Designed miniproteins, single chains, continued (4). Designs and how they scored, part 100

Each design is a single chain, and the fold is of that chain. pLDDT is the mean over its residues in the fold that is shown.

## One batch from the design tools (miniprotein)

Design m15463
Fold by ESMFold2-Fast:
Structure m15463 (fold): chain A 82 residues (1-82)
Amino acid sequence: MDARRAERIATLEQAIALYTKKAEELKDVDPEKAKEYEELVKIYQKALEAEKAGNMEEASKLAVEATGRELRMIGDELDEEL
């Protein structure tokens, strides 16, 4: 349905925008971490394409993989502060 799909698309687009900006800011400071954020963005972009194509099973699988990578990247930073 359009309304539910639009909300999921908006959430994926926000994630893509956020991590693209982080990758650009890190590109001058830490190119290795910038590359990890670029790979995360690519997975979210594939999830967005699958959602738009109506492949909900693949979109869900890709979103879970992206979220797992995101949590690992954020968790590693939080573990150093804890």
Scores: mean pLDDT 77

Design m15464
Fold by ESMFold2-Fast:
Structure m15464 (fold): chain A 108 residues (1-108)
Amino acid sequence: LSLEERKKAVDALVNSFKTKYPNVPSEIINKVRALLNTVVELTPNKVLQKALKNNDPATLTMHVLIVAQNEKVPRVQALSVAAAALVDYLNGKTTTALDHLDTAAKLV
């Protein structure tokens, strides 16, 4: 996936999250969007493609844990959960992806 396609996926996923959880404050929605954009920025396309092909969110969460190892624990946890959400969403597991984003929203 190109950077443009990955950013479109973030926007679509955030819109789905906002639709399912309409009472989540805009501040939290914006923090969740920022987490997903950070995951996209930290992730080479080859790593994302490997996670998608293997249907393995752990490939992307492990990459994010390594790259973000110097961040504070809550931020690292939020980034890893957001990474799992992105992989699940791109593999058509929308319900699982939205459950992961609800978890990430509680960590921001």
Scores: mean pLDDT 82

Design m15465
Fold by ESMFold2-Fast:
Structure m15465 (fold): chain A 90 residues (1-90)
Amino acid sequence: KRKELAEKVREIGERIASLMDDPELAKEVRETAEELARKIENGELTPVDATAYAMRILALVMEQKDEEKRAEASRLVNELIRVTDEALKL
């Protein structure tokens, strides 16, 4: 279901945001994940959108200076990509 996948995107986005030491980076991660989740819910997600949103969140993650937090957040971005791949099959 699109709604279930959108909620997973929001959950992963919040987990990534919680690993950001910079509150502005955390905010941008949450906002980007929310936009992605809405596209999934509305059936508007394209492969181009999926790639663009994942790359945007990864770019924000790369600004994190703590190596362990950055590595965990990068792992969560890979999890996010898997969820978007499932959404694209709907």
Scores: mean pLDDT 87

Design m15466
Fold by ESMFold2-Fast:
Structure m15466 (fold): chain A 79 residues (1-79)
Amino acid sequence: SKAVVTATFSSKEAAEEAAEEAAKMEGTLSVEVEELEDGTAKVTATFESMEAAMKAAKELYEKYAPTGKLLGLSVNPAD
């Protein structure tokens, strides 16, 4: 079953960098970046499997959580 990773970043620049990294990950079907009204930005990445999504979420957390730029991260089933 497909899964979605949603990550919220403190800036559009951080979100665009994270989206580029997510797009290179195995099992990625689509990646979208949305700048929010408060100047934060949301990355929505859809993966072919829950395993691929969980692996991607771990990589994004490990890279961006220490920077303070990752404000929120969730993984949800798409089906």
Scores: mean pLDDT 85

Design m15467
Fold by ESMFold2-Fast:
Structure m15467 (fold): chain A 55 residues (1-55)
Amino acid sequence: SAAEEELLALVRELAARHPEQLDEALLVGMARHFLAQGEDAEAMLAAVRRFAARA
């Protein structure tokens, strides 16, 4: 889905900004894990965007 693709792209962007603190493969794996467990991709994307805007 578009929201799922945007979520994964945003997670990769965050990891790229902090490569010594964040592992891209681990963060992408975690996002995919929660999506596979039935988490709403649009809700996850909205939450990550709100967090990034405040940080």
Scores: mean pLDDT 77

Design m15468
Fold by ESMFold2-Fast:
Structure m15468 (fold): chain A 70 residues (1-70)
Amino acid sequence: MEEKVLELAEKGINSKPEEAAGLFVEALELIKKLKEVKDEILYKVILAAVHARGGTEEMAERQFEELKKE
């Protein structure tokens, strides 16, 4: 599943903003369903996608926290 998550993140980097958002959400939903995915991997994927879009580390942190929040 890591391969698919990384592929979705990379596809988001090369897509329009609207499409990137959808792909990013799909990747996060897949990670959320996988109980064995480490937080380190999740954060790296988020950071890479946000960085490629010209976002800040603070934005990546907020996205990560949102996913973790219940």
Scores: mean pLDDT 66

Design m15469
Fold by ESMFold2-Fast:
Structure m15469 (fold): chain A 84 residues (1-84)
Amino acid sequence: SVDARAAREGQLVRDTVTEANRAKDPLVSDITMGVLEIHIASAISVNRDNPEVVALLRQALDAAERGDADEAARLYRQAMLLAS
């Protein structure tokens, strides 16, 4: 519904502003990226028998290692949808 869409868009804007404010602190960003890298590496191990999922997760890990949190999260999400 229009009401549900407006509420969802409002929440997304609030979450994006909160994340942008956190990203201004380099220490918080570095800690978050390290945790993300651990989760991606664990997911590679769990999905080792699925080469398409592993390929996406390796791309996500590369993005995380270069500090691209948005790209890492996008690729990780795509890999998890493919794994299901």
Scores: mean pLDDT 69

Design m15470
Fold by ESMFold2-Fast:
Structure m15470 (fold): chain A 56 residues (1-56)
Amino acid sequence: APLSAEEVVALGRELAARGASGEEIANFIAGLVAKGEATSEDGTRAGRELREEGLL
């Protein structure tokens, strides 16, 4: 099943905690959507939340 927006946010936060840049996190989310592992809608929602947290 595709990852939810909440699951994508959790993965983005983990990457940030490991020192990933905002560009690396954005590329990771884009890659999930491109592979069909997350929907475009849920990837967009997760990216918005991570940007509000200052991680993008």
Scores: mean pLDDT 87

Design m15471
Fold by ESMFold2-Fast:
Structure m15471 (fold): chain A 68 residues (1-68)
Amino acid sequence: SSLEEKVRQGIESLKKALEAGDEVAARAGVAELKKLLAQLPEDVREEFRKEIIELLEKHGLKDLAESL
């Protein structure tokens, strides 16, 4: 699915933003990922959602993880 590919690309961009300490880019990336996730089937959405939450929590952005 091209939509799943966009989500994977968004997660890679989010990883780079988090590694760089770019919180503005990270928050913008999460906002876009939320829009993409809303368009996915529930099972696929939950898999990506869990991955993103774990990634955000590892970087100390628990408030942002709770927004998902």
Scores: mean pLDDT 86

Design m15472
Fold by ESMFold2-Fast:
Structure m15472 (fold): chain A 99 residues (1-99)
Amino acid sequence: SVKELLKEALEHLTLALAEAVREGAEEIAEKLGKALEALTKALKLVNNNGPVEEIKAALEEAKAAIEEALKLAKEKGLPEIAALLEKALELIDKAIELL
């Protein structure tokens, strides 16, 4: 279940990154790159039965980067990116709740 939630979050972030690149939103793309890196780290830890505290730390890093990207997306009037990021945050929060 945690793995499925994080994989779905990864899909939403990947789509958001593609849209940010298409829109020329370089700062948003940079923040999403950091979010993808942190989320990928969390997924590897989950797959290897790593410590819950390390998984949570990686997910909180991903959330922070997504929240920064979401703020920028809203400020720049990019509602499609904002919606993808809000869904990714929802999925990550559900994953943290299950840890």
Scores: mean pLDDT 90

Design m15473
Fold by ESMFold2-Fast:
Structure m15473 (fold): chain A 71 residues (1-71)
Amino acid sequence: MSKEELDQKANEVAAAARAAAREARARGDLDTAQRLEGLVAQITQALNDEDYDALKAKIAEAEKAIAEVKA
């Protein structure tokens, strides 16, 4: 995955995680909402630090967390 592909995917996954966090919060699942909000912050930090290894790991964690909310 290229830098541009990672940047695009990070933005898409962060947006999906924010949406999932809002859904979890609306259901009263504050623990899941907080976890997803934390993952969004970690993705943003990895992008700012240009730490693409951390970014890949946090994208994978966020995708898994989003899938668990939608299951």
Scores: mean pLDDT 82

Design m15474
Fold by ESMFold2-Fast:
Structure m15474 (fold): chain A 65 residues (1-65)
Amino acid sequence: MDRERRLRAIRAAYDAIRQARQQGLSDQQQLDLGAQAAIKEGMDPQEARRIAQGVLDSLRALEER
């Protein structure tokens, strides 16, 4: 089911990006790790990158509020 796979990919990307941010890794490294996590859950590279970017943007928006 596409929704279930996408939800797992978002969760994996979120966890990877959160861990990378806690370690002080660059924005590019955060995106790369998030995209890799989403790819492992079965997302296409293009979709995985979009998921990672969306997660990172959401985390940044929450930190600026």
Scores: mean pLDDT 82

Design m15475
Fold by ESMFold2-Fast:
Structure m15475 (fold): chain A 88 residues (1-88)
Amino acid sequence: SFEETVEWLLSQLPEVTPREYEPIDLDKALEELENLSDEQRYQLGVQLGKILANRDEDAPKAIRLLLYHLFLFPDDVSLTLGLYEGLG
């Protein structure tokens, strides 16, 4: 499944010390994707990067949201730049 593939990919990355971050409502973020400003997309990317870096249980949701954003906004770089910052 997609979830199993995501878990496998995360298992290939080196272990890192978890970073502290505020929990984010990914379902709300998905609903509001089309209405976000560039700054809001950047900040969402930062939070998604932190979720992925920490190997959070929400990582599969974060990856689905990233792919959905890419399909809707292939030319938008704001969320991707935030993602790189959040990943460290």
Scores: mean pLDDT 71

Design m15476
Fold by ESMFold2-Fast:
Structure m15476 (fold): chain A 55 residues (1-55)
Amino acid sequence: DKEKKKAILKEIGKILAENPSDTAGLAALLKQIGLEAKSVREAFEKAVELALELE
């Protein structure tokens, strides 16, 4: 599901630009693709790993 992961990555980027403190929103998006994050830092690290995997 590369397309699904790319869509989630775009939504994570939007949240980080508009409301970087929305840890719950970031965690919910990552959970949709089977990833877990308990902080903004972890969510960012997971998003970077995902971006590298998809590119």
Scores: mean pLDDT 71

Design m15477
Fold by ESMFold2-Fast:
Structure m15477 (fold): chain A 105 residues (1-105)
Amino acid sequence: SDKLRKKIETSRRSAELSTQNLRRLIEKFRELAGEEAKEVADEALRSSVEEAGRLMLEAGFEFADKDPKKALEYISLIIGISMSAAGAEFMRAQAKKFEEQLRKL
């Protein structure tokens, strides 16, 4: 049916956008964390988009323990990217909670 085809097409475009957003996250994490980013990035690339997003978000939390100021920049990027991808609401919610905690420090 036309409704089913439109839903499939929309889901495909959302998945493609999520993949592009994930690559941007990995590149920015490498810029901020350097060598420590390589292992997490390799694992994320082998995972589903949702799981990769969670791995990158948790890596951001661990980075915050070492450099809270740079971690804020990374978390702000996650929030911005997550808002543009369907199904990224979980990552956005967690990133916002963490940003709020970091700003209180």
Scores: mean pLDDT 62

Design m15478
Fold by ESMFold2-Fast:
Structure m15478 (fold): chain A 100 residues (1-100)
Amino acid sequence: SRVEELRREARRLAERAREAIRRGDVDTALDQANRILDIADELLRLGDYEGAKEMAETARELALEAMDVAEEQGDREGILRAIGVVLRAIGILFDAELKE
């Protein structure tokens, strides 16, 4: 199903984001986290509220890990981008909960 395809793609993106975090690549990690949130939005439109919540929580965790790396690097722009990802994830989590 489209839901299963999207969930698999989000998990692949999460794996790429974790690899980027291990390399200290904040920009790539946050790009992958935002792509996971795009998938979470699509899952919401398809009525997969459980999948949307799972993907939003994953993206939030990845953004917080990327924020820690950005702080170690003195990357203020990376910190601000990570905050943006966290806030977007919280918005999706709230929307999913309200639509249940």
Scores: mean pLDDT 91

Design m15479
Fold by ESMFold2-Fast:
Structure m15479 (fold): chain A 81 residues (1-81)
Amino acid sequence: MDEQLLAEVRRQAEAAVADPARAAESFLAAYQAFQQGEQQHPISQDTRDEMGRILQEAGRRLGVDRLREALAALYAQRLAA
């Protein structure tokens, strides 16, 4: 269960790094997987920490400006809902 969530988050993080133009979509997909996972069962702290590390490393490789743009797009989408 947690392994499937981690695999999905890793897949989306690698997709963001491979195609920075779609980074916002990839981060949104990772966030939606996390939210859906929490609704099914409690996610362990170890899994949350590992997800944080994966996303942080992807963000570092993507670069600060690209990460900022992706996060701004995510927040704008949430505020428009």
Scores: mean pLDDT 69

Design m15480
Fold by ESMFold2-Fast:
Structure m15480 (fold): chain A 58 residues (1-58)
Amino acid sequence: EEKQKLVDELIEELNKRGIDASSERDRKVLEAWIDAAGAKSVEEFLEWLREVAPAEYP
């Protein structure tokens, strides 16, 4: 449930930054990345993304 809330918040943040990530497939990818990152917030996830995949950072 907390993970679902984080995914929803992350999708909103990415959409605000011009990244369309609202499809079901994108949601599954974000869930997997959040698990890999061990992130508890949007900020923690973006920090992780910047470190491991800087080209994907919005």
Scores: mean pLDDT 72

Design m15481
Fold by ESMFold2-Fast:
Structure m15481 (fold): chain A 78 residues (1-78)
Amino acid sequence: SVEELRKKAMELVKENVKLAGKLPSEKIPQAVGLVLRVIGLITEGDLSKDPKKAEEYYKRAIREAQEAKRRIEKLLAE
């Protein structure tokens, strides 16, 4: 369902926030930018009047959140 896609996107945001919290202070701004991009996509889904458009935004949010996680994990390794 659209609601389950939104829930999955939000859970991935929570995971990314927890990972970002492990970064040294100088790396936090890069992680914040990645997380805010995902939140922006969730917000576009929430504002969509068309359920199909909302689904597309939440699916994009999930993909961007997975990429953000990969990039934050790379920042943690560096």
Scores: mean pLDDT 88

Design m15482
Fold by ESMFold2-Fast:
Structure m15482 (fold): chain A 62 residues (1-62)
Amino acid sequence: MIPGIDDIYQEAVEKAKKAGYEIKILDNKVEILKDGKVVYSKEFKDTYSALSGIPKLVEELL
């Protein structure tokens, strides 16, 4: 179990939700949706990179 990384990105997802956004992870791709529409999409090298990138993206976009 790796609770640290799960907690961090889960908190970021909650922040996005409060701002009306939803975050989805598709293997190596992160999609940010608002009202069911994709407003941002970014591909990372690895799933770990995608997970680690989510908190930063949410902090910057919020």
Scores: mean pLDDT 73

Design m15483
Fold by ESMFold2-Fast:
Structure m15483 (fold): chain A 69 residues (1-69)
Amino acid sequence: DREALAEYIGQRARDIAATLGQPDEKVEEAGRRVRELAARDDLDGAIKAVEEVAGKKGAELLRTFIERL
């Protein structure tokens, strides 16, 4: 289920951004952007989107999560 997987990855991106201290607006932006990119199988784009919001640590955490899927 591509949509469920994209939502799951998007939710993880929100959790990562929130854990790294981003404000709610940025957390929601990260989740939405990552979900849209993951739905298109653009996982590199999803990781870049998290990096833009939550920095290199956020990108590392999302990459590790995706590698475990």
Scores: mean pLDDT 86

Design m15484
Fold by ESMFold2-Fast:
Structure m15484 (fold): chain A 97 residues (1-97)
Amino acid sequence: SELAEKGLELGKEGVKIGKNAKNDEEAKKAGELGVQGGTLSSKSAIDGGDKELSLEGGRLAKEAGLLAVKKAKTLEAINAGIAGALAGIGGEFDASL
């Protein structure tokens, strides 16, 4: 499923950026990629797409969001990370049904 593959791609990019984040702008970007990846993974799972890819996309989106929170110093970047982590959890949950 195209949505599951895109969600996984965005989650992987979010984790990569989150691990290497040197400032709040990069941390925020990792969180935003987590939101996008988690949302697409959830949508793919709900629409009957690839459950294994959707689950992995949600897992990576959650990791990206958590990394964003860890690296963030401002409330704006922390909130982006929390949103990414929650979107990832949603993707994992929907894929597990």
Scores: mean pLDDT 91

Design m15485
Fold by ESMFold2-Fast:
Structure m15485 (fold): chain A 100 residues (1-100)
Amino acid sequence: MVVGTLTLTLEVPDEQAEEAAQSLADIGVRTLKEEAEKEGIKNLRILDTRVEVQPGRATATVVFEADAPLEKVQRVMDRVVEAFRNAGIEATGEVEEVEH
């Protein structure tokens, strides 16, 4: 099993921060699933989605698991992070192999 954590951050006016954070969570989940399918990963599961609103800043965190080789999940994460960064969204991703 591999666990991944995607964090997305966008600078927005305070009035839009809650809506922006929710939109980041929703598009983060969608993009992860779409990129996973392109790598042949059919069993990506979303474990948690978190949204945080700070003055001028919206953050969404998506935690997922996949029963796939670490290298495939890392490629999915790298493409997702690159796609968001190219769209002007701060993105970071971490993947780890869980032994059990």
Scores: mean pLDDT 86

Design m15486
Fold by ESMFold2-Fast:
Structure m15486 (fold): chain A 90 residues (1-90)
Amino acid sequence: ALSPEDQEIIERMEELAREAERAYEAGDYEKAIEKLEELAELAKKLSDPEEAALGVKTARLYIRHLELLAEGVPEEEALRRALAEVKAEL
C-alpha cells in the first residue's frame, strides 16, 4: 500500500506531467523541460527505490526528447534518439 507521503508525491508528479504535456502541445519546450525536471526531483523522494529509478528514467527520456525538438530535430528522430540513449543507461 502507498504511504500518504508517496501518494502526495505521485499526485504532484501527475500534475507536473500534465503541465509538461500542455507546454509541449503549445511548443513551449523550455517550460515542459522545467516541469519534467521538477517531476524527476520528486520521483527521487519515492520510498521504493525501483519506483524512484523508473520515475527518474521516464522523466529523463521526455526531457531528452524535448531538448532534441528544441534543437530542431524532427519528432520521430528526436523520440528515437531519446529512447536509444535511455536504453544505453540500462
Scores: mean pLDDT 82

Design m15487
Fold by ESMFold2-Fast:
Structure m15487 (fold): chain A 105 residues (1-105)
Amino acid sequence: SDVLQQAITLLQIAIDSLREAIRLLKSLADVPRAIELVETVITLVKGVLSVAEDDEIKELLREAIELLEQAKRALEAGDLETAREYLREAIEKLEEAIELLKSLL
């Protein structure tokens, strides 16, 4: 399905953006740029969720969004270590969603 392949591609872009956010926090402490990347990823994941039909994939995407919202709050509070942990957990949920999407191809 073109829709499934597009969803996989968008979630891979989301993961790459979150890895960049973690790098910016660990190496440069660029909190404003990390927040922008997290906000972009939240919008992207919400877009994928809006067209998802599988309930297990929807749940993983909702869990990822909740973790990303928690990461954003931690970044706004200056808690960079907690933010990095939430971003890593969000990546794991998105990777699980990609594997389920691939099983539907």
Scores: mean pLDDT 90

Design m15488
Fold by ESMFold2-Fast:
Structure m15488 (fold): chain A 81 residues (1-81)
Amino acid sequence: ANVAKLIGYTLAGIGELIEYEMLKKKKAPLEEIIEVLKKAIEFLEKAIKLAEELGDEELAARLKKRLEEVKEELEKLEKEK
């Protein structure tokens, strides 16, 4: 159950990041791009928690690095005036 949830949240987070790239290419409204990144962050945070609970420290570290990159991009977009 927990491994299946970890896979599910990881894939959901990746799916939101693919949507983010597609929206950027289509020059979608900034608000839509921000919404998709916020969803990616939520799924990645859930995946990290499960990876840590399962003792997969290597996966948790990789997901944390990706989460930091996504958070930096979100902060950059939210500072647009």
Scores: mean pLDDT 83

Design m15489
Fold by ESMFold2-Fast:
Structure m15489 (fold): chain A 80 residues (1-80)
Amino acid sequence: MSDGLYLLEKVLSEKNLPFGAVFLPGSPAAKRFGIKPDEEARKKLLSDPEARERLSQAAKLLGKFPETADIAADIEKALE
């Protein structure tokens, strides 16, 4: 498991949120992984300053690799 994916999964698990909380509606990344975006879970995740910081760190790690750059882009856009 990549460090970025590990950190992402850990944040979601600790907050008891689904992986769909990370993806924007209509995201190409969500479609590629077969994951349904969850807007309500995303709002809960983004309301937590600690979770936002850890997501920013995960996005930087994921963005280093072409295979996960689309996940990084969704996280960064959600944090805007």
Scores: mean pLDDT 78

Design m15490
Fold by ESMFold2-Fast:
Structure m15490 (fold): chain A 82 residues (1-82)
Amino acid sequence: GDALERLRRAREQLRKTLSGAKGQAIVDAIDLAIEGVESGDIPRAIAGILRLIGVMLDYELSEEERELVEEAIKAGVELLKA
């Protein structure tokens, strides 16, 4: 599948599910990963993925939210392998 499209879908689902500081932190992390990939800035893409991992450590996530963040991380890693 299109890993960038999967990352964008995860972003939209998380944006609809989450609000406040937690939602903003997750969306910002995904946006960093997307911007890094689209511009060829690999360090920026890695920074976005690391921020998503940080969210899983710093915030209490529901099972659905955790699955969406994990999907975003997987899609971001697939983009870095390409």
Scores: mean pLDDT 80

Design m15491
Fold by ESMFold2-Fast:
Structure m15491 (fold): chain A 68 residues (1-68)
Amino acid sequence: DLAAVLEEVKKYQRPDGLIPISEAAKIIAKYTGVSVSSAKTVLRTYDKDGNGYISLAEARKAYEILAS
């Protein structure tokens, strides 16, 4: 359920709205059944600056790819 994923991911949002890839990957893996490593690989494609953080919109896109 995308809504449940977004609700859990929002709990880890920084004040600037960015989410740690490590936390987003764990949540997406839990709801999709993929490995945390696979979720991190997809999320890292959205981390253009290599800082280890993504937006909520990018977490949503990663979930949609992995939940297919």
Scores: mean pLDDT 82

Design m15492
Fold by ESMFold2-Fast:
Structure m15492 (fold): chain A 83 residues (1-83)
Amino acid sequence: NPVLERIIATLDSQPAENRALALYTLVTHEASRGRLTLEDFRALGAYAKAHLSEEQQAALAAAIERAPELSPEQKAAFLEGLA
């Protein structure tokens, strides 16, 4: 998915301390646009597990669970990838 590839490239260009906020912002923005599949949300969760600190992962998981922009299915897919 070209949208997913562009998101990952954007995240990789960010300083490590900014990646959690950037990932949250991009995920919530794209959730309303319908361009990401549930597999793409799982891949972004897996990206967070691989590239974020444990503290950033915990904060991001809590933020995703509370995000009004995401459907229950999108939240579950992201959190599955993060596990």
Scores: mean pLDDT 88

Design m15493
Fold by ESMFold2-Fast:
Structure m15493 (fold): chain A 90 residues (1-90)
Amino acid sequence: MDEIEEALVNDPELAEKVLEKLKKEIPEFKERVDLLEELKKIGEEDEEAARKLAEELRPLGLELQKKLLENQEKIEKLLEEIFKEELEKK
């Protein structure tokens, strides 16, 4: 498992800082995270409605995933850089 993934699981504050920086630097990442958060929030009120919305939004989710895959190396490099900066800071 990636060292970055382990560190993010063990440090929620670091994970939040990394997430905020990624959302700022990569617009497609922000769109995907916002979509997932919205679906999760709907699911807490109505699991069936969230499931139906997830199916309807599946083509949009796949398009965003494709764009993220095209930028995957950039995302990975940014993750490593942000992670290293936060570890070096404290």
Scores: mean pLDDT 70

Design m15494
Fold by ESMFold2-Fast:
Structure m15494 (fold): chain A 85 residues (1-85)
Amino acid sequence: SLKEKIIETVKKVIDEAPNPRVAVSAVAGALLQLAEKETDPEEREKIIKIADKVYDELVRALQENPDITLEELKEKAIEIIKKEM
């Protein structure tokens, strides 16, 4: 499913990131690339909406908690995706 593809993309990107700051930027980039490859306009818009929401909330989490871990960031991203989809 699209939801599972988005979750797998986010998990992989965060797991491969050297730190939370890089992870946030990398997640946004990876989801936008996923949207660009999507041929269905409705699914593409859905990915873009999720990318924006995830990015905004992860940026806030990073700014409000300087000790946030990659695992906490990953859990937060997955929670957002599950709530929006």
Scores: mean pLDDT 86

Design m15495
Fold by ESMFold2-Fast:
Structure m15495 (fold): chain A 110 residues (1-110)
Amino acid sequence: KLEELKKLIDYFKESALNALERVLKLTISDPEERKKYLEEGKKLIDEFAEKAYQIVEDLLSGKISVEEAIKRLKELFDETIAKIPNPAARAELKSLMEDFIKKVKEIIEK
């Protein structure tokens, strides 16, 4: 389960970074502004992934329940989405994060 969940987090991180880059290229014409938003978005995605790893490790070590892990992941989701300033990037990343949480729940409930 831990290896499967870590691979899912890595896949999410890659998908989120690709989506962010694509959306910013479509919505921001200034290269310097685009670079700034891409760098800030990468930091947010990296922080999400690190915190998600910690929640998963706490769950699988028995430190927290499945219910607590899902709660913490949803809180992390809401916090991360609130920090994304570009509306198009926010919408795309929200969809990817919702799919990620659904897949985490499916793995945990096996």
Scores: mean pLDDT 79

Design m15496
Fold by ESMFold2-Fast:
Parts: C-alpha cells; sequence; structure tokens
Structure m15496 (fold): chain A 106 residues (1-106)
C-alpha cells in the first residue's frame, strides 16, 4: 500500500502528465469526464477561476487540486464510486484512493 504522500504524488501526476506543476482546465475536464460529468471547457475554466482567489490564473496548484478533491468527496452522493473513479484515473488501488480521501476529509 502506498503512503498518503505517494498517493497524492500519483494523483497529481495523473492530472499533470506533462510535468508543468499545475493543472489546466483541459486536465480538470478530463478528470470530471472520468467521474461521469460532462463540463464544457468554459465551465472547467470557470471552476479554475473560482478556485483562484485573484482570478489571475487559468491553472490550479497541487494544493488547490487537493482542496477540490476534498470538496468533491464531501459532496459525493456515492463516496465509494468516487474513490473507485479516482483510483482508476490516478492508476492507484481503490484502498489507496480511500486513504487519500479519508486524509483530505478527516
Amino acid sequence: MLSVEEVEERVFKAFDPDGSGVISAEELKAFMRSLGLNPTLEQAKTMIRVMNQDNSSDVISREQLLAFLRELAESADNPERFAERLAEFAGVSVADARRLIRHLTG
């Protein structure tokens, strides 16, 4: 089983495969599609602007991504399904995804 820090790293790399150190609206949209959501690119950009306190950036940081995942986990109608989809997207076990979610929400 991976440590929580290793799961965070795997999740971040799944969102940021090019190693830019930030998450774009297109990458966020791809993740949301994996959850069964179908946001437009404009909707994904709006979500990024809301996450950015100053509206000066079209990308989010690792810390903002983790905050977003916490919000999604807390608002999920089916937390187990969210854990399964996050695990599949990030290439980690469902148990590792559950540990990250527990860490973020506890």
Scores: mean pLDDT 79

Design m15497
Fold by ESMFold2-Fast:
Structure m15497 (fold): chain A 94 residues (1-94)
Amino acid sequence: MIKEIAEAIVEQALELMSLEKLLETLEEGIKSTIEMEEVKELLLKEIEEARKLPEEEQKKKIIKIVEAILTIKEMIRKGVSEEEILKKLKKILE
């Protein structure tokens, strides 16, 4: 379910903006909304790595990053520990 939502969000965003602008928007969103420093650092590293990829692989990586962001925001809302959030992030980003 979250994966399908992430795919839909990315497809919709790419109708309105470039892959580069979408990565910039995600980076700004992560910096402004994620309070957990280790989670923030991991997500920002994934954004930087995505910028180095070819277009098709970049799109797939962006979908995984959006899935990860949606998943961790839900986990933070439910009061899940940072350790469990980091484990889930690493699993999604595999």
Scores: mean pLDDT 83

